# Designed miniproteins, single chains, continued (4): the designs that were tried, part 6

Each design is a single chain, and the fold is of that chain. pLDDT is the mean over its residues in the fold that is shown.

## One batch from the design tools (miniprotein)

Design m12175
Fold by ESMFold2-Fast:
Structure m12175 (fold): chain A 91 residues (1-91)
Amino acid sequence: LVDEVARLLADYAAEEEGLSEEERAEVYELARAHLTALYELLAKASEALAEEALRLARAYVEAVRAGDEAAAEAALARLGEIFREAMELLA
């Protein structure tokens, strides 16, 4: 799932900013590293929450690319709840 979300982020950034294939690959590697670190942090609280967070990140990027503002807002709201739940579990 990390690789899938990183690819979507890199593709979206390339489309938005007109990146070269080389620049897209750099964004992919950066996104993959950050998403991996985020997953590992959330997985310390709950692997299920980490997995849900990545699915919501994918849904958010897909919604933004599709121009679906309502779906993007819903995904961000649920991501906020997941971070709150993870912090409570780690307390």
Scores: mean pLDDT 80

Design m12176
Fold by ESMFold2-Fast:
Structure m12176 (fold): chain A 97 residues (1-97)
Amino acid sequence: SGTLEALLAKAFEEADEAKKKILEEIKKNPETSLEEVEKKIEEEKKKILEKVREEMDKAGLSEAEKEAALAIVKEYLDYKKKDILEFAEKLKKEVEE
């Protein structure tokens, strides 16, 4: 039916937009600590996962499909977290030099 694929695509787009927003905030305030950056990431991750859970429940997905979808979304979010933190560390070194 493509319902799971559409849900995953939407979650990935929301993760990409969250990353873009956090990177823009870091660029505007390079003094933001890595701890504060991690807090921003975890807040956005929580919001995306909560929305995904609601959308899965609304779509009537099986428990197996829900577990698989959450695992995929979590892995994608972890990838985005790594990208954001690597960017923040690199920018901080460049600004402090």
Scores: mean pLDDT 84

Design m12177
Fold by ESMFold2-Fast:
Structure m12177 (fold): chain A 78 residues (1-78)
Amino acid sequence: MVEEAAERIVRLAVEAGVAEEDARRAVEDALRLTPPDASPLQKATAMALGVLDVARRTLSPEQVEALRERVLALLEEL
């Protein structure tokens, strides 16, 4: 479940214009900073915040907002 959420979050970030390598690194870093006993939703939320942080450094504010909305919709399905 967490691995599937990670892949979906990376895909959304890439579709928004983030490089796949940067999106995957952001997901890995977010998981490292999240407690091992965190729920799947908490882990997915941390990964989402990680890719949004990378997006804010590389994309326009409008592109970041669009990605944020897509990621929030994904989290609501988990």
Scores: mean pLDDT 83

Design m12178
Fold by ESMFold2-Fast:
Structure m12178 (fold): chain A 83 residues (1-83)
Amino acid sequence: SMEEKKEEFERLLEEFRKLLDETLQLIRDNAPQSEIDAKLREMEEVANRAAELVKELNDPEMEKKLKEVLAEAQARLQAAFEA
């Protein structure tokens, strides 16, 4: 149902934010690049699943939320890598 897919979308955004925080912590801790790369791949998979739901439901508010979450993640990752 549309309601279940919207709930799945919100869960994917929560998982993405959790993975972002974990990735940022790995960068701060100077973890091996292989561990950072693995987390970035997990983030990409979750983002791709969220994007497919946006495409399927054609909801402008979901598209806006996803774009904002991705833009925030890009900015925070860039800042962490430049520090």
Scores: mean pLDDT 89

Design m12179
Fold by ESMFold2-Fast:
Structure m12179 (fold): chain A 122 residues (1-122)
Amino acid sequence: MIDELAELLNKAVLSSEEEGKEYGKKAAELATELAAKGYHDAVAAGLRATADALAGIPEMKEAAEYFRKAADYAAKKDDLEKFKEYMEKALEKAVEASKKDREGVGMALGLGVAVTQAGISK
């Protein structure tokens, strides 16, 4: 699951904006499945790491806010539909931002995946 999530996020950043948004929706579904399987704390930590990395860039502030909201819903584990909604919004904005700063967005998403994987492994 985590390797498939990493692949989908990489494809989202490297593809066209339209194709990238579709890969982002698939990544949001997979992240929701991870949270539902009991990895909600690991997912929340990963999303907060991505949000913190993006928050330093003014044009990415909206994406960072949506990732932070998704992290809050993951931590609560009570509304996975809202988690999925905010993940889809966050990844849509991240894909848009990646057309201006592909490396920065890719690194922020990669950091989130690494933090999530570390949380799952313990």
Scores: mean pLDDT 82

Design m12180
Fold by ESMFold2-Fast:
Structure m12180 (fold): chain A 113 residues (1-113)
Amino acid sequence: SPLFKEIEELAERAIEAIKKGDLESAIKLTEELLRLVIEAVERGEDLEKLKELIDKFIERADELSKTLSKEDQELVNKIILTLEALKKMLIDFKLPIEEVRKRLEELIEELRK
């Protein structure tokens, strides 16, 4: 899927931004990734593939956060919590897309704090 490939590329770019300590870019890339994941679910993309991608991103981000400053580690933790919340809503609870979109605004606001 072209959309799945874009999500994979955004995830990789976000991980590279975390590695460089560019957390402003990492947050912006994560916001875009969240929006594309919701669109992918709406279009009937494979939930298992999306789950695997999100799980791998969380694992990589968590491991990288251990090498960063406490301030940067806190920002990476916000990214992880936001991705876990999205996964929980879309994949575990399978909430209606309209409900997830409304909650996405709250998740993005939390990332910007």
Scores: mean pLDDT 83

Design m12181
Fold by ESMFold2-Fast:
Structure m12181 (fold): chain A 65 residues (1-65)
Amino acid sequence: SSAQREEYAKKVEALIREAERINAPQSVLDELRKRLDEIKTATPAKAQELLAESMELLSEVVRKK
């Protein structure tokens, strides 16, 4: 449903805010923004997958600092 896509989009927007707060590399910010755009037109299942991949990407940035 569109409501589920909106919820996943908001979660990725929150991840982008967090990435900016921790001064993540520009390449990470660009990838997160690209995934946010993909979520807006994705199925709920694909949107959930994109959110999970976005969370993993940020987790790796935090670990390597």
Scores: mean pLDDT 83

Design m12182
Fold by ESMFold2-Fast:
Structure m12182 (fold): chain A 101 residues (1-101)
Amino acid sequence: GIAEARALLERAIAVAEERGLDEVAELARAALEALEAGDYGTAAILLGAALTLALAQGAKEVARLAAEALEALAAGAPPEQRAGIAAGAEAARAELEAAGV
């Protein structure tokens, strides 16, 4: 749910910061701000961007955490937003599989 998405996102931020992935950390922080504001659609878009950038930088753990946060967000989002977020989570999963994660 939303609480799980928050916890996973906070962990993704911590790992990105520890590894010096400044742009990934900035995208993940923006996603957390959107999530705290109840803007789950924007949070999902920013999580997808963070995942793509993390994969491009070889940060497979951060990408996996972002994908798990997207799945948790899709499960907890209101019905009217859920389909779009779920599609984003599915795209993220496909991107991880293509990257061998």
Scores: mean pLDDT 85

Design m12183
Fold by ESMFold2-Fast:
Structure m12183 (fold): chain A 92 residues (1-92)
Amino acid sequence: YRKQLVEKQILAINLLYDALKAGETDEETLQRVAEEVKRILESDEPLKLPAPPFELITTLASKTVALVRASKEHPVIAETLKYIEEVYKKET
């Protein structure tokens, strides 16, 4: 069981979703967000997480759906979501 990996996935998805909701959808800004997401996911260092931002899987799924829709117009989001999904699937 890898709760730390799940917490990183939640953080990564929220980071992308927050940028999308803030209207920060220019390629340069999305690239910075994508780089931060990749660093979070590729790092084996434990996050010094506060008590997790407890987020129901259903809420996370809803945010992911919104990001998938946005990925049709923003290739950076599409590539980052694929990277997140690939990392997650390796642990299944």
Scores: mean pLDDT 68

Design m12184
Fold by ESMFold2-Fast:
Structure m12184 (fold): chain A 58 residues (1-58)
Amino acid sequence: SQQQIDRLRRDVMRMARGQSPDVVQRIRNATSPQQLMDIGVDIAMQQLVQGVQRSFPD
């Protein structure tokens, strides 16, 4: 289970490239797969919002 958590943390950290230090710290402090998945979803949602904002800049 620890090896799976470490791999998932690495994958989420890769997704978080260019994110704020707070996001990076949140990933480092995560102790469960669920916490890492929640962070990954937050990053994906932020990317979706940025995509929508590009279509409606006002």
Scores: mean pLDDT 76

Design m12185
Fold by ESMFold2-Fast:
Structure m12185 (fold): chain A 94 residues (1-94)
Amino acid sequence: LDEAREYLQKAREALKEGNVKEAIELASKAFDLAVEYGERAKTPEEKREAAQLLREVADIFGEAADKSTDPEEARRLAILSVAARLHAVAFEIE
């Protein structure tokens, strides 16, 4: 999970610098790692950690969608943001 947190920190920094493409790539890596961790999680604490990370991923995809000049990319990012939030909810209610 530390690797996913590092990708999220770098993604937030990339967004602040206006590097939307790099932020999307880093957030996508964090998303995959957070989902994998949540699926393997055996304790409620581990599931909550995965859920929190997925909410942060969703925020980055949402912000990237708002900054995207390509409507197709913006729609795809909005869907990814929703998907990340749904994964977070699923891990918390399990």
Scores: mean pLDDT 84

Design m12186
Fold by ESMFold2-Fast:
Structure m12186 (fold): chain A 63 residues (1-63)
Amino acid sequence: SEIEEVAKRGEEALRELGAEASIPQLREVARQSLEGGKVYLGIAEQELRRAREEAERRRAEEA
């Protein structure tokens, strides 16, 4: 999906930033951001799917 492609590009950008970071703290932040991004994307995909199903259910109940 487009969301997955955008997330993958963001992950690559953060990985490059982390690899080039001279300060250990910056590398740790980049690592946490990558991990957080993956978790957030998963949650967002589930929420979007749930919202779509709920909207469809509501429409069926109103029909």
Scores: mean pLDDT 62

Design m12187
Fold by ESMFold2-Fast:
Structure m12187 (fold): chain A 69 residues (1-69)
Amino acid sequence: MKAPSLEQLRAAAEELRANGVEVSEETVENAKKAAEEAEKRGISIRSVDDALSLPGVGLMEAAVITRAL
């Protein structure tokens, strides 16, 4: 699976913000880096737990990644 684009990750972040979750641009950038690293290593992200296993990913980054997929 291809990593979500920065625009897709930003759209996911906007959905989270619309639901009252605070998401920074730095969180979106960290989510992009983690998703690209997962794609480079052939790692499939299927859940929040899978995303959380990636280096530098916290709960907020995991939420952005999984919502963009």
Scores: mean pLDDT 79

Design m12188
Fold by ESMFold2-Fast:
Structure m12188 (fold): chain A 60 residues (1-60)
Amino acid sequence: SLPHRLTPEQEARNREIIKLTNEILKDPSVTPEDVGRIVREALASGGIENLKKKVEELKK
């Protein structure tokens, strides 16, 4: 495979996204369906920093 669009920086970012997604999945108040929506919306509106903020809010 030719990862023309996937740089080492993007791989590191994807690993962080996976880590943050797993933190959301630990919260029993969040449904699996909502996890996907939260991740997509956070990344679309503010990137990984917004996703980190959402994870912190959910951990309360």
Scores: mean pLDDT 74

Design m12189
Fold by ESMFold2-Fast:
Structure m12189 (fold): chain A 81 residues (1-81)
Amino acid sequence: MEEDIELVKKAFERYRKSLKEILKYLGMEKYIPQVEKEIDRILKEAIERVKEGKPLTEVLREMSRKLAEIRQKIVDIKKKE
């Protein structure tokens, strides 16, 4: 369980770093605080799910879907210019 929580945290750290770099590259730095807040909310939820005894695979699948939704919102904003 503790190892699973650390894996979740590491995955979120990598995602956060990658997404920040993408936002900076696209000139969308003003959205970083909002995106960081959403990522933190998903991370907190994921940690609670692991603590509740949910399988890591199910938690990672749910997280991946929610993180993909954040990416889609960014793409939609950029397309609208």
Scores: mean pLDDT 79

Design m12190
Fold by ESMFold2-Fast:
Structure m12190 (fold): chain A 65 residues (1-65)
Amino acid sequence: SMKEELLKKIQELVSKFSGEEVEARLENGEIVLYLKSKSIRAEAAAGVAAIYASVEGYKLRVVHL
């Protein structure tokens, strides 16, 4: 499924940049990224993930834990 592949790619991208395991879920038609790290690299990765999601037709929302 394209949705499953998109979530996995977003999760992998942000996890690599933050150095931490990150979860991405599809909730109410939006991609929700659960982000623990607030480093510049993690925020930049979340921004790139939001653009990537937008190209595929999804909004991305970040929830800081």
Scores: mean pLDDT 80

Design m12191
Fold by ESMFold2-Fast:
Structure m12191 (fold): chain A 95 residues (1-95)
Amino acid sequence: SMEKRIEEAAERVVETVVEIAREGGFSYEPLPLPESLRLVLEGIEEAEKSEEGKKRAMDTLLHAAGVTPASEEEKEAIYEKAVELLRERLEELEE
C-alpha cells in the first residue's frame, strides 16, 4: 500500500541517518548516538525556518538514503514520517 511504501522509505532514511551518525558524519568529534541525532534534528528545525531550507533538507536526506519519491507530495510524506521516527528513536535512546 502507499502507507507501507512511505513507512519503508522513511525507515530507510532513519537507518541511513543513524549509520552516518555512528560513523561520525555529522560532527568533527565523535559523539554518542543520541547527541548526534539531536544535532541532526536541530539542523532540520533550523532548515525548516524557510521553504528553501526545508526543500534542501528533504532532498538531502532522501538522496543520502537512495530514496526516489514518485511526487513532491510523496517526498514530503516520507520526510515528515522520517523526522517523526528520528524523534522517536532519540526519545528511546535518552530514556
Scores: mean pLDDT 82

Design m12192
Fold by ESMFold2-Fast:
Structure m12192 (fold): chain A 80 residues (1-80)
Amino acid sequence: LEELFEKWKKLEEALAKLSPEQQAAVRTILYRAWLRSFFFDKETVLEWAEREMDRAGVPEEVKEILLEFLKKWLEYKSKL
């Protein structure tokens, strides 16, 4: 849980450096990934999120941070 919170903080810091349009795209992808996690396995959700970030033109550094956050969050969720 604490590790997930730390990764979320890193994501928020990275997002603050992006344009409002890119921030909105990343937040939308994160929310939709959360919804998809109820219907799809972790690998499928992560692959989908990576493709959506590529389509939205998200910088590699932010993409890596978001994928690390999603990976940890999905690990935590699957243990519930």
Scores: mean pLDDT 77

Design m12193
Fold by ESMFold2-Fast:
Structure m12193 (fold): chain A 65 residues (1-65)
Amino acid sequence: SLVEWLRSTIAALETSPAAALKGLREIQALYPELAPALDEAIAHLRAGDLAGAREVLERLLSEHR
């Protein structure tokens, strides 16, 4: 489910940023309507801003419960 994938990706941010990036791309492929928000999270991650990336993803998770 989307909620499970978002949770898994958030968990991966601290331990494997590369795995988190892969997860975000997989979510974008399956949920193209989320692409703008996920691109925002990816941009933070590419800049080394893990806190910013997490904030975007936590916001998405809150919207989906």
Scores: mean pLDDT 80

Design m12194
Fold by ESMFold2-Fast:
Structure m12194 (fold): chain A 70 residues (1-70)
Amino acid sequence: VMEVLEKLLKEKKEEAEKNPEKTLKETEELKKALDKAIAENEYVDTAWRRALLALLEEVLEEAKKALKKK
């Protein structure tokens, strides 16, 4: 599971560098969906959800940095 997240993070960082606007939108949508699932009190595998949130936050930061470099 963690190894899959690590690979996904690397791929998303590359996408953020190539197309930061698209990556920013997609990552924000995924984060909203995840936050909604947590808010609905589905207390299943909090470690996985926290790891995914951390990954999404990191992708957002990379996308924002790429946008500012323009």
Scores: mean pLDDT 70

Design m12195
Fold by ESMFold2-Fast:
Structure m12195 (fold): chain A 70 residues (1-70)
Amino acid sequence: MSKEELENEVQEALARMWRGLANIFASQGKNEEAIAALDKAIELASTISDEKRKAELIAEARAKKAELEA
C-alpha cells in the first residue's frame, strides 16, 4: 500500500465515520450537530484523490444535509 492509497483509505473512513455520526445526531433531533458532522464529512471526502469515490461520498453527505435543512 502506497502513502497515497493509505491516505485515501483514512480519509474515506473518516468521512464515513462523520456521516454515521451525523445520522446519530439527526436521530436524536440534533439537526445543527448533524449538519456540522456532514460538513466535516464533505471536507474530508474532498481530499480523496479517487474522483468517483469522492463524488459519491460528497453527494451522499450533501443529500442528507439538504434533507435535514428541509
Scores: mean pLDDT 81

Design m12196
Fold by ESMFold2-Fast:
Structure m12196 (fold): chain A 65 residues (1-65)
Amino acid sequence: MEAERRERVERVAKYLLEHKNEALTPEQIAEKVGLANPDEVEEALREFFASDTPLAKELRKALGL
């Protein structure tokens, strides 16, 4: 995964961890992390869960995955 894409993925994951109890739409998440398309949020999370980083483990646990 390229460094720039990795950083966006981590930004999405951290935002969701901080706001896991809020009813956020993909559009709201995209706006807050600086992504132009809400579908990029889903793609970023899919790529993030493919990694075994500590943040991926924490987010999976928070989401019950």
Scores: mean pLDDT 68

Design m12197
Fold by ESMFold2-Fast:
Structure m12197 (fold): chain A 93 residues (1-93)
Amino acid sequence: LVTFPVTDNPILNYLNVASVLEYATSEEFKKLPKEEQLRVARHALDYLKEAIPKLPKSLQEKLKPLIEKFVNTVREVLGDEGAEIVKELEKFL
């Protein structure tokens, strides 16, 4: 997963979070070995935990459908091994 800086620009931070979520829900991500899917999903979660609280509430709301899609993707590909990641992601919903 590409490392994006957390910046002072809320729109750029929003776009970076959206890009992270887009990759973590892609067919490319779903084709990774389970161990790599776990690493990518954990890195994505860590990035979201740092970036989302720094966004205006309006942009946080705009990310909710993308986060829900990521939750569903983690449930599908990781099952029980993704349960803690799902629990943490649901805190943003």
Scores: mean pLDDT 81

Design m12198
Fold by ESMFold2-Fast:
Structure m12198 (fold): chain A 110 residues (1-110)
Amino acid sequence: TVEATLARIEARVKEMQQENGLDEEMRELELKGELIDTAQLYLDFGYPLEIARALLERAGVGTLEDDEENLRRRAEEAGRRLQKEILELAKKKDSPAAKRIIDAFEEKQK
């Protein structure tokens, strides 16, 4: 269910916040990323469109009336923009969490 998926994502992000000392701004961006990634996976798996739409709405993507093709496009665009936003914010932070975010993005580029 949407509620179960949201609860799982929120619990994971809360754990990351506690373990790595994420501030509220970094936590919000991580939550948004997890919501977008999960929505894309659900679309790829053929889950009900309403679930992916609800996750993207929670992430602030604003896709309530879009068909599947438009939801996929918006999720991809939002994911790319968020990745840049997280990286730029991380570069300004002096914290272990910020370093882990930068390292994770660099690893994905290899």
Scores: mean pLDDT 72

Design m12199
Fold by ESMFold2-Fast:
Structure m12199 (fold): chain A 69 residues (1-69)
Amino acid sequence: SMEERRRQFEAHARAMLERLEREMESLSPDEAKRALDNLEAWLREEAARLGVEIPEDVRARLEALRARV
């Protein structure tokens, strides 16, 4: 179902974001920027492909991470 696809996407997005948040402490600024750019690109592509929205909490956390690099 669309609802199941949305939940799976959101769960995966949050898992990837949590991993990046942990890894940010050990990455150089350039590595962090590339990792963030890659995550944002994947989120946009998958959200568009599935016809779902990127959750507001995910967008807010991405913005916070972007401000750190």
Scores: mean pLDDT 86

Design m12200
Fold by ESMFold2-Fast:
Structure m12200 (fold): chain A 70 residues (1-70)
Amino acid sequence: MEELLKEIFEHTKEALKKLLKYYSKEEVEKIFEDAIEVIREKLEEMGVPQEKIDELIEELKKYKEELLKE
C-alpha cells in the first residue's frame, strides 16, 4: 500500500514537471485538480484508508504549489 502511494506521488510529480513544458501554469493547475479527483476516487475504490489518501493528496498539493511558485 505505502509503495503504491509513493509510486503515485513520484509519477504525479514527474507528470507535472513534464506538463509545464507544454502548458501554462493555469492549465497545469486545472489538469492537477482533475487528476487529484481521479486519484482520490480510484484509491477509495481500492479500499485505501481515507487517512492515507488525504496524506497523499496534501503532499501532492504542496508540491504543486512549490512547483508553480516560480
Scores: mean pLDDT 80

Design m12201
Fold by ESMFold2-Fast:
Structure m12201 (fold): chain A 64 residues (1-64)
Amino acid sequence: MAEGQELMRALIQARDDDGVDELLDLMGDALLEAAARGNTQEDIERLLARAVAEARARLAARRA
């Protein structure tokens, strides 16, 4: 599961840094948006992937 592996990597990185709250907020917002827009597996996966990518970008910027 490519999405699951990327999510796991993002969570591990967030645990190493103090970005866990930001990651959880982004994931929570993505899930809420998916539920409002029909709560389909495709919508959930797309929004979670976006949230993970954004969290990774923020973590990378802080580590730079």
Scores: mean pLDDT 64

Design m12202
Fold by ESMFold2-Fast:
Parts: C-alpha cells; sequence; structure tokens
Structure m12202 (fold): chain A 65 residues (1-65)
C-alpha cells in the first residue's frame, strides 16, 4: 500500500522512487535548519524551500490517491 503510493507519487512528479525519497529527506533537513535557525537568513531560505517542497509533495500525494 505505502510502496504503491510512493510509486504513484514518483510517477506523478516524473521522478524515481529513490529520487522521491531523497527529496523527502532534503525537505526534512531544510525543516530542521528552519527550526534551528529561525532568526537567520539561512533559516528563512530553508523555511521557504521546505514550504515549496512540501506543497509539491502534498500535491503529488493527492494525485497518487
Amino acid sequence: AEREREERMAAAMGISVEELRRLRERMRELERIAREKPDTREGAIAFAAAGILRAALDFAEKLAE
């Protein structure tokens, strides 16, 4: 079930499952930077980038349903 969802999400984004997993990992990393450095330029950029990735992943997840 979860694997099939990952495969559908990856297909919707035009990427591999491995690339999807890397994007999710990078998103979590950016969210961590944003939390750890909220009052910095780096933290602000990380917050914005994480938000964009999350929106794209949420959209792909909806398409995979």
Scores: mean pLDDT 80

Design m12203
Fold by ESMFold2-Fast:
Structure m12203 (fold): chain A 84 residues (1-84)
Amino acid sequence: MDLKRAEELIRRGKEVEKSDPEKAIELYREAIRYAERAIRKAEEQYKEAVKAGDKEKANKYALLIARAQGLKFEAEERVRELEE
């Protein structure tokens, strides 16, 4: 849910950034918040998988963390470019 919401908000931000950069910044900042929530949830699942010795689940959540971190970074870079 949170990862999908972050992706949707970034998509919406890209759609409006040329016509309404202030609205795009607001959408990107909300996307950062959802990405951070997705990271926290995935990190909890990753820690549980590591404790259980479940390498497959640990790898799955590591990839989800990486994806969410990538979305956060993209949104943060977009905000920096628009706030120049």
Scores: mean pLDDT 86

Design m12204
Fold by ESMFold2-Fast:
Structure m12204 (fold): chain A 58 residues (1-58)
Amino acid sequence: MVLSPRTRAALELLAAGKSQREVAEAVGISVTTVSNIIESLKESNLSAEEVLELADKA
């Protein structure tokens, strides 16, 4: 799995329990992009922490 630096930062903040708005502001992406990341996690049945672990192995 290849994650962009911004997607990785967003996943780390989501794993830390930050809100979508806080993540968007901290990473410099749109709230819509953060929502899309959350929906992708739900569809894959993975947590943000699990996606980060998989990215580190790949």
Scores: mean pLDDT 77

Design m12205
Fold by ESMFold2-Fast:
Structure m12205 (fold): chain A 75 residues (1-75)
Amino acid sequence: MEEFVKEIEKLLEEAKKRTDDDDVLSALERAILAAKKGDLELAAKLLRAAGTLARTVSGDDELAQQLFELADKIG
């Protein structure tokens, strides 16, 4: 659980450097809160949502892939 929180925090810091999209950043922040509460299903859904937005809004396939891979590890 703590390991997943740290991995999501790392992806949030990376996303902050790569996109100004508030929806991507908000989804990652919500995923961190869900993971801290032990709601891994919600955390995985929020990471997948962030990945979709990273790909479709920011055009960042690499960030999207990292978000989807972490979601699959969690959920």
Scores: mean pLDDT 82

Design m12206
Fold by ESMFold2-Fast:
Structure m12206 (fold): chain A 79 residues (1-79)
Amino acid sequence: MEGAELVLEAENPSEEIKKAAVYRLPDGNIAFVAVMEKEVAEEVAEAARAAADTAPIVDVRLEDLPDGTAKLTIVREPL
């Protein structure tokens, strides 16, 4: 992410998550980025979008990867 500061990263933090990272964005928002199996990523993205009404979630992005995984990005307000 452009202008983002990497706070934390992990490779294979769980069986379902291949990579995970947390970034602080220039506007102070926090971005959670994870690579996981496409079906799992789609379910998590749907849950995050549903929670946006009650949680400080400002953006949810899902990007399909050519190996059958997907990159999920959840951006929230600071904290």
Scores: mean pLDDT 76

Design m12207
Fold by ESMFold2-Fast:
Parts: C-alpha cells; structure tokens; sequence
Structure m12207 (fold): chain A 90 residues (1-90)
C-alpha cells in the first residue's frame, strides 16, 4: 500500500476509536477530536493534507493538557492525539 493509503487507514481506525469513546462517555471533547481527525482524513484523500492539519491536532492536545491536567478523559484523548500527530509526521 502507498504511504497515503496507510495514513488514511490509520486515520480511519483512530476516527472509529474516537467515535466509540464519544458514544460511550458522552464527553463532547471526543466529538471535537473526531471532527479534526475526519477533516485530516478528508484532506489526505483529496491531496490537500498540510501541516495545518497536524497543528490543529497539536493545539487541541496542548489545550487539553493545560486546562484539564487531572482529568482522565482529557489525558486519554491527549494521548490519542499525540499518537495521531506522531503517525502524521512519520
């Protein structure tokens, strides 16, 4: 598979996980992350993926860690976003 096909597949898996956690927890922050990941996947599929998509995920991660350092949901979501950023930069 191409690097773009692997990236798209990985983003699809992350979106599925985020949608599951959004439904299970009822926490709107998972839905916010899902929207950013869905836009990143759309951008990859349309050949318009750029550093701005990575920056949006990093901004959400940094905001969650700064505003909610002791919230287990915020920490779990920040960890998922950190993993997504690492994958997008590979």
Amino acid sequence: ASPEERLARTLEGLIEAVRHLAAETGDPRWAEAGALLEEALRAVREGRFSEEHVAALEALRDRLLAEHPDDPQARALAGLLDGAVDLLRA
Scores: mean pLDDT 83

Design m12208
Fold by ESMFold2-Fast:
Structure m12208 (fold): chain A 58 residues (1-58)
Amino acid sequence: GAVDALLARLFEEIAKLTPEERQRLLDRVSAQINAVVAEHADETDPDRFAARIAEALA
């Protein structure tokens, strides 16, 4: 599903980065995921929620 695709893409991108870039990416990803959770707290469809996270991370 979209969640598995998002995770695979994130791990692939993280693997290409230096440790410093990885920490920076994790900080950004955490902030953006928290924002999506706050805006779409009532979203029950995991694929739609994953799509919103993917859009925010793009």
Scores: mean pLDDT 74

Design m12209
Fold by ESMFold2-Fast:
Structure m12209 (fold): chain A 79 residues (1-79)
Amino acid sequence: MAAMTATMGALAAIPEEELAERARADAIAAGLEDAAELAAETAREIRRVLAEGAAAGDPEAARARVRALQEELAAAIAA
């Protein structure tokens, strides 16, 4: 969930596994234990999308995909 507060460049620079572990730990700390693995997988996908967007030179498209992934995670948690 902290992905919203980081800049695109900062997120792309964080190792995928580190970002995933942060997301899992954050979800558990927030009482979202059932969503912890989904949060970790979403963090990995966000990292991948941002790296791909940087390589393609299209940060706006990457940001839109990140937002869609965050919405998907939020919907899954709310279900």
Scores: mean pLDDT 70

Design m12210
Fold by ESMFold2-Fast:
Structure m12210 (fold): chain A 100 residues (1-100)
Amino acid sequence: MRDRVRQAIDRGDRQVRRMDSVWDQLSPLQQSIVRAARSTVDLGRRLVDDNSSDDVLQQSYNAVVYSINAVDYAQQGNDQQAIDYVGQGGQYVGDIMDLM
């Protein structure tokens, strides 16, 4: 589980870094989605480093994956899918807080 979460975090970190390089070209909605993804990736990294339970790491994996997809949809101009994926990612972050 932990290695799977680390791989997802690494993918999310690369994606966020790529979006940072074009930050001034992003819409306010896209900037908001990238900030949410950045926060989710950072949370996931802390939970892995803190040796969190497999249940917490599973929800962290789900949150990071949904954040990656949200940023990808936003980049494609699919704003509705990006919003939906941010919402679901936020629900997984809520699940993490409930398990802690």
Scores: mean pLDDT 83

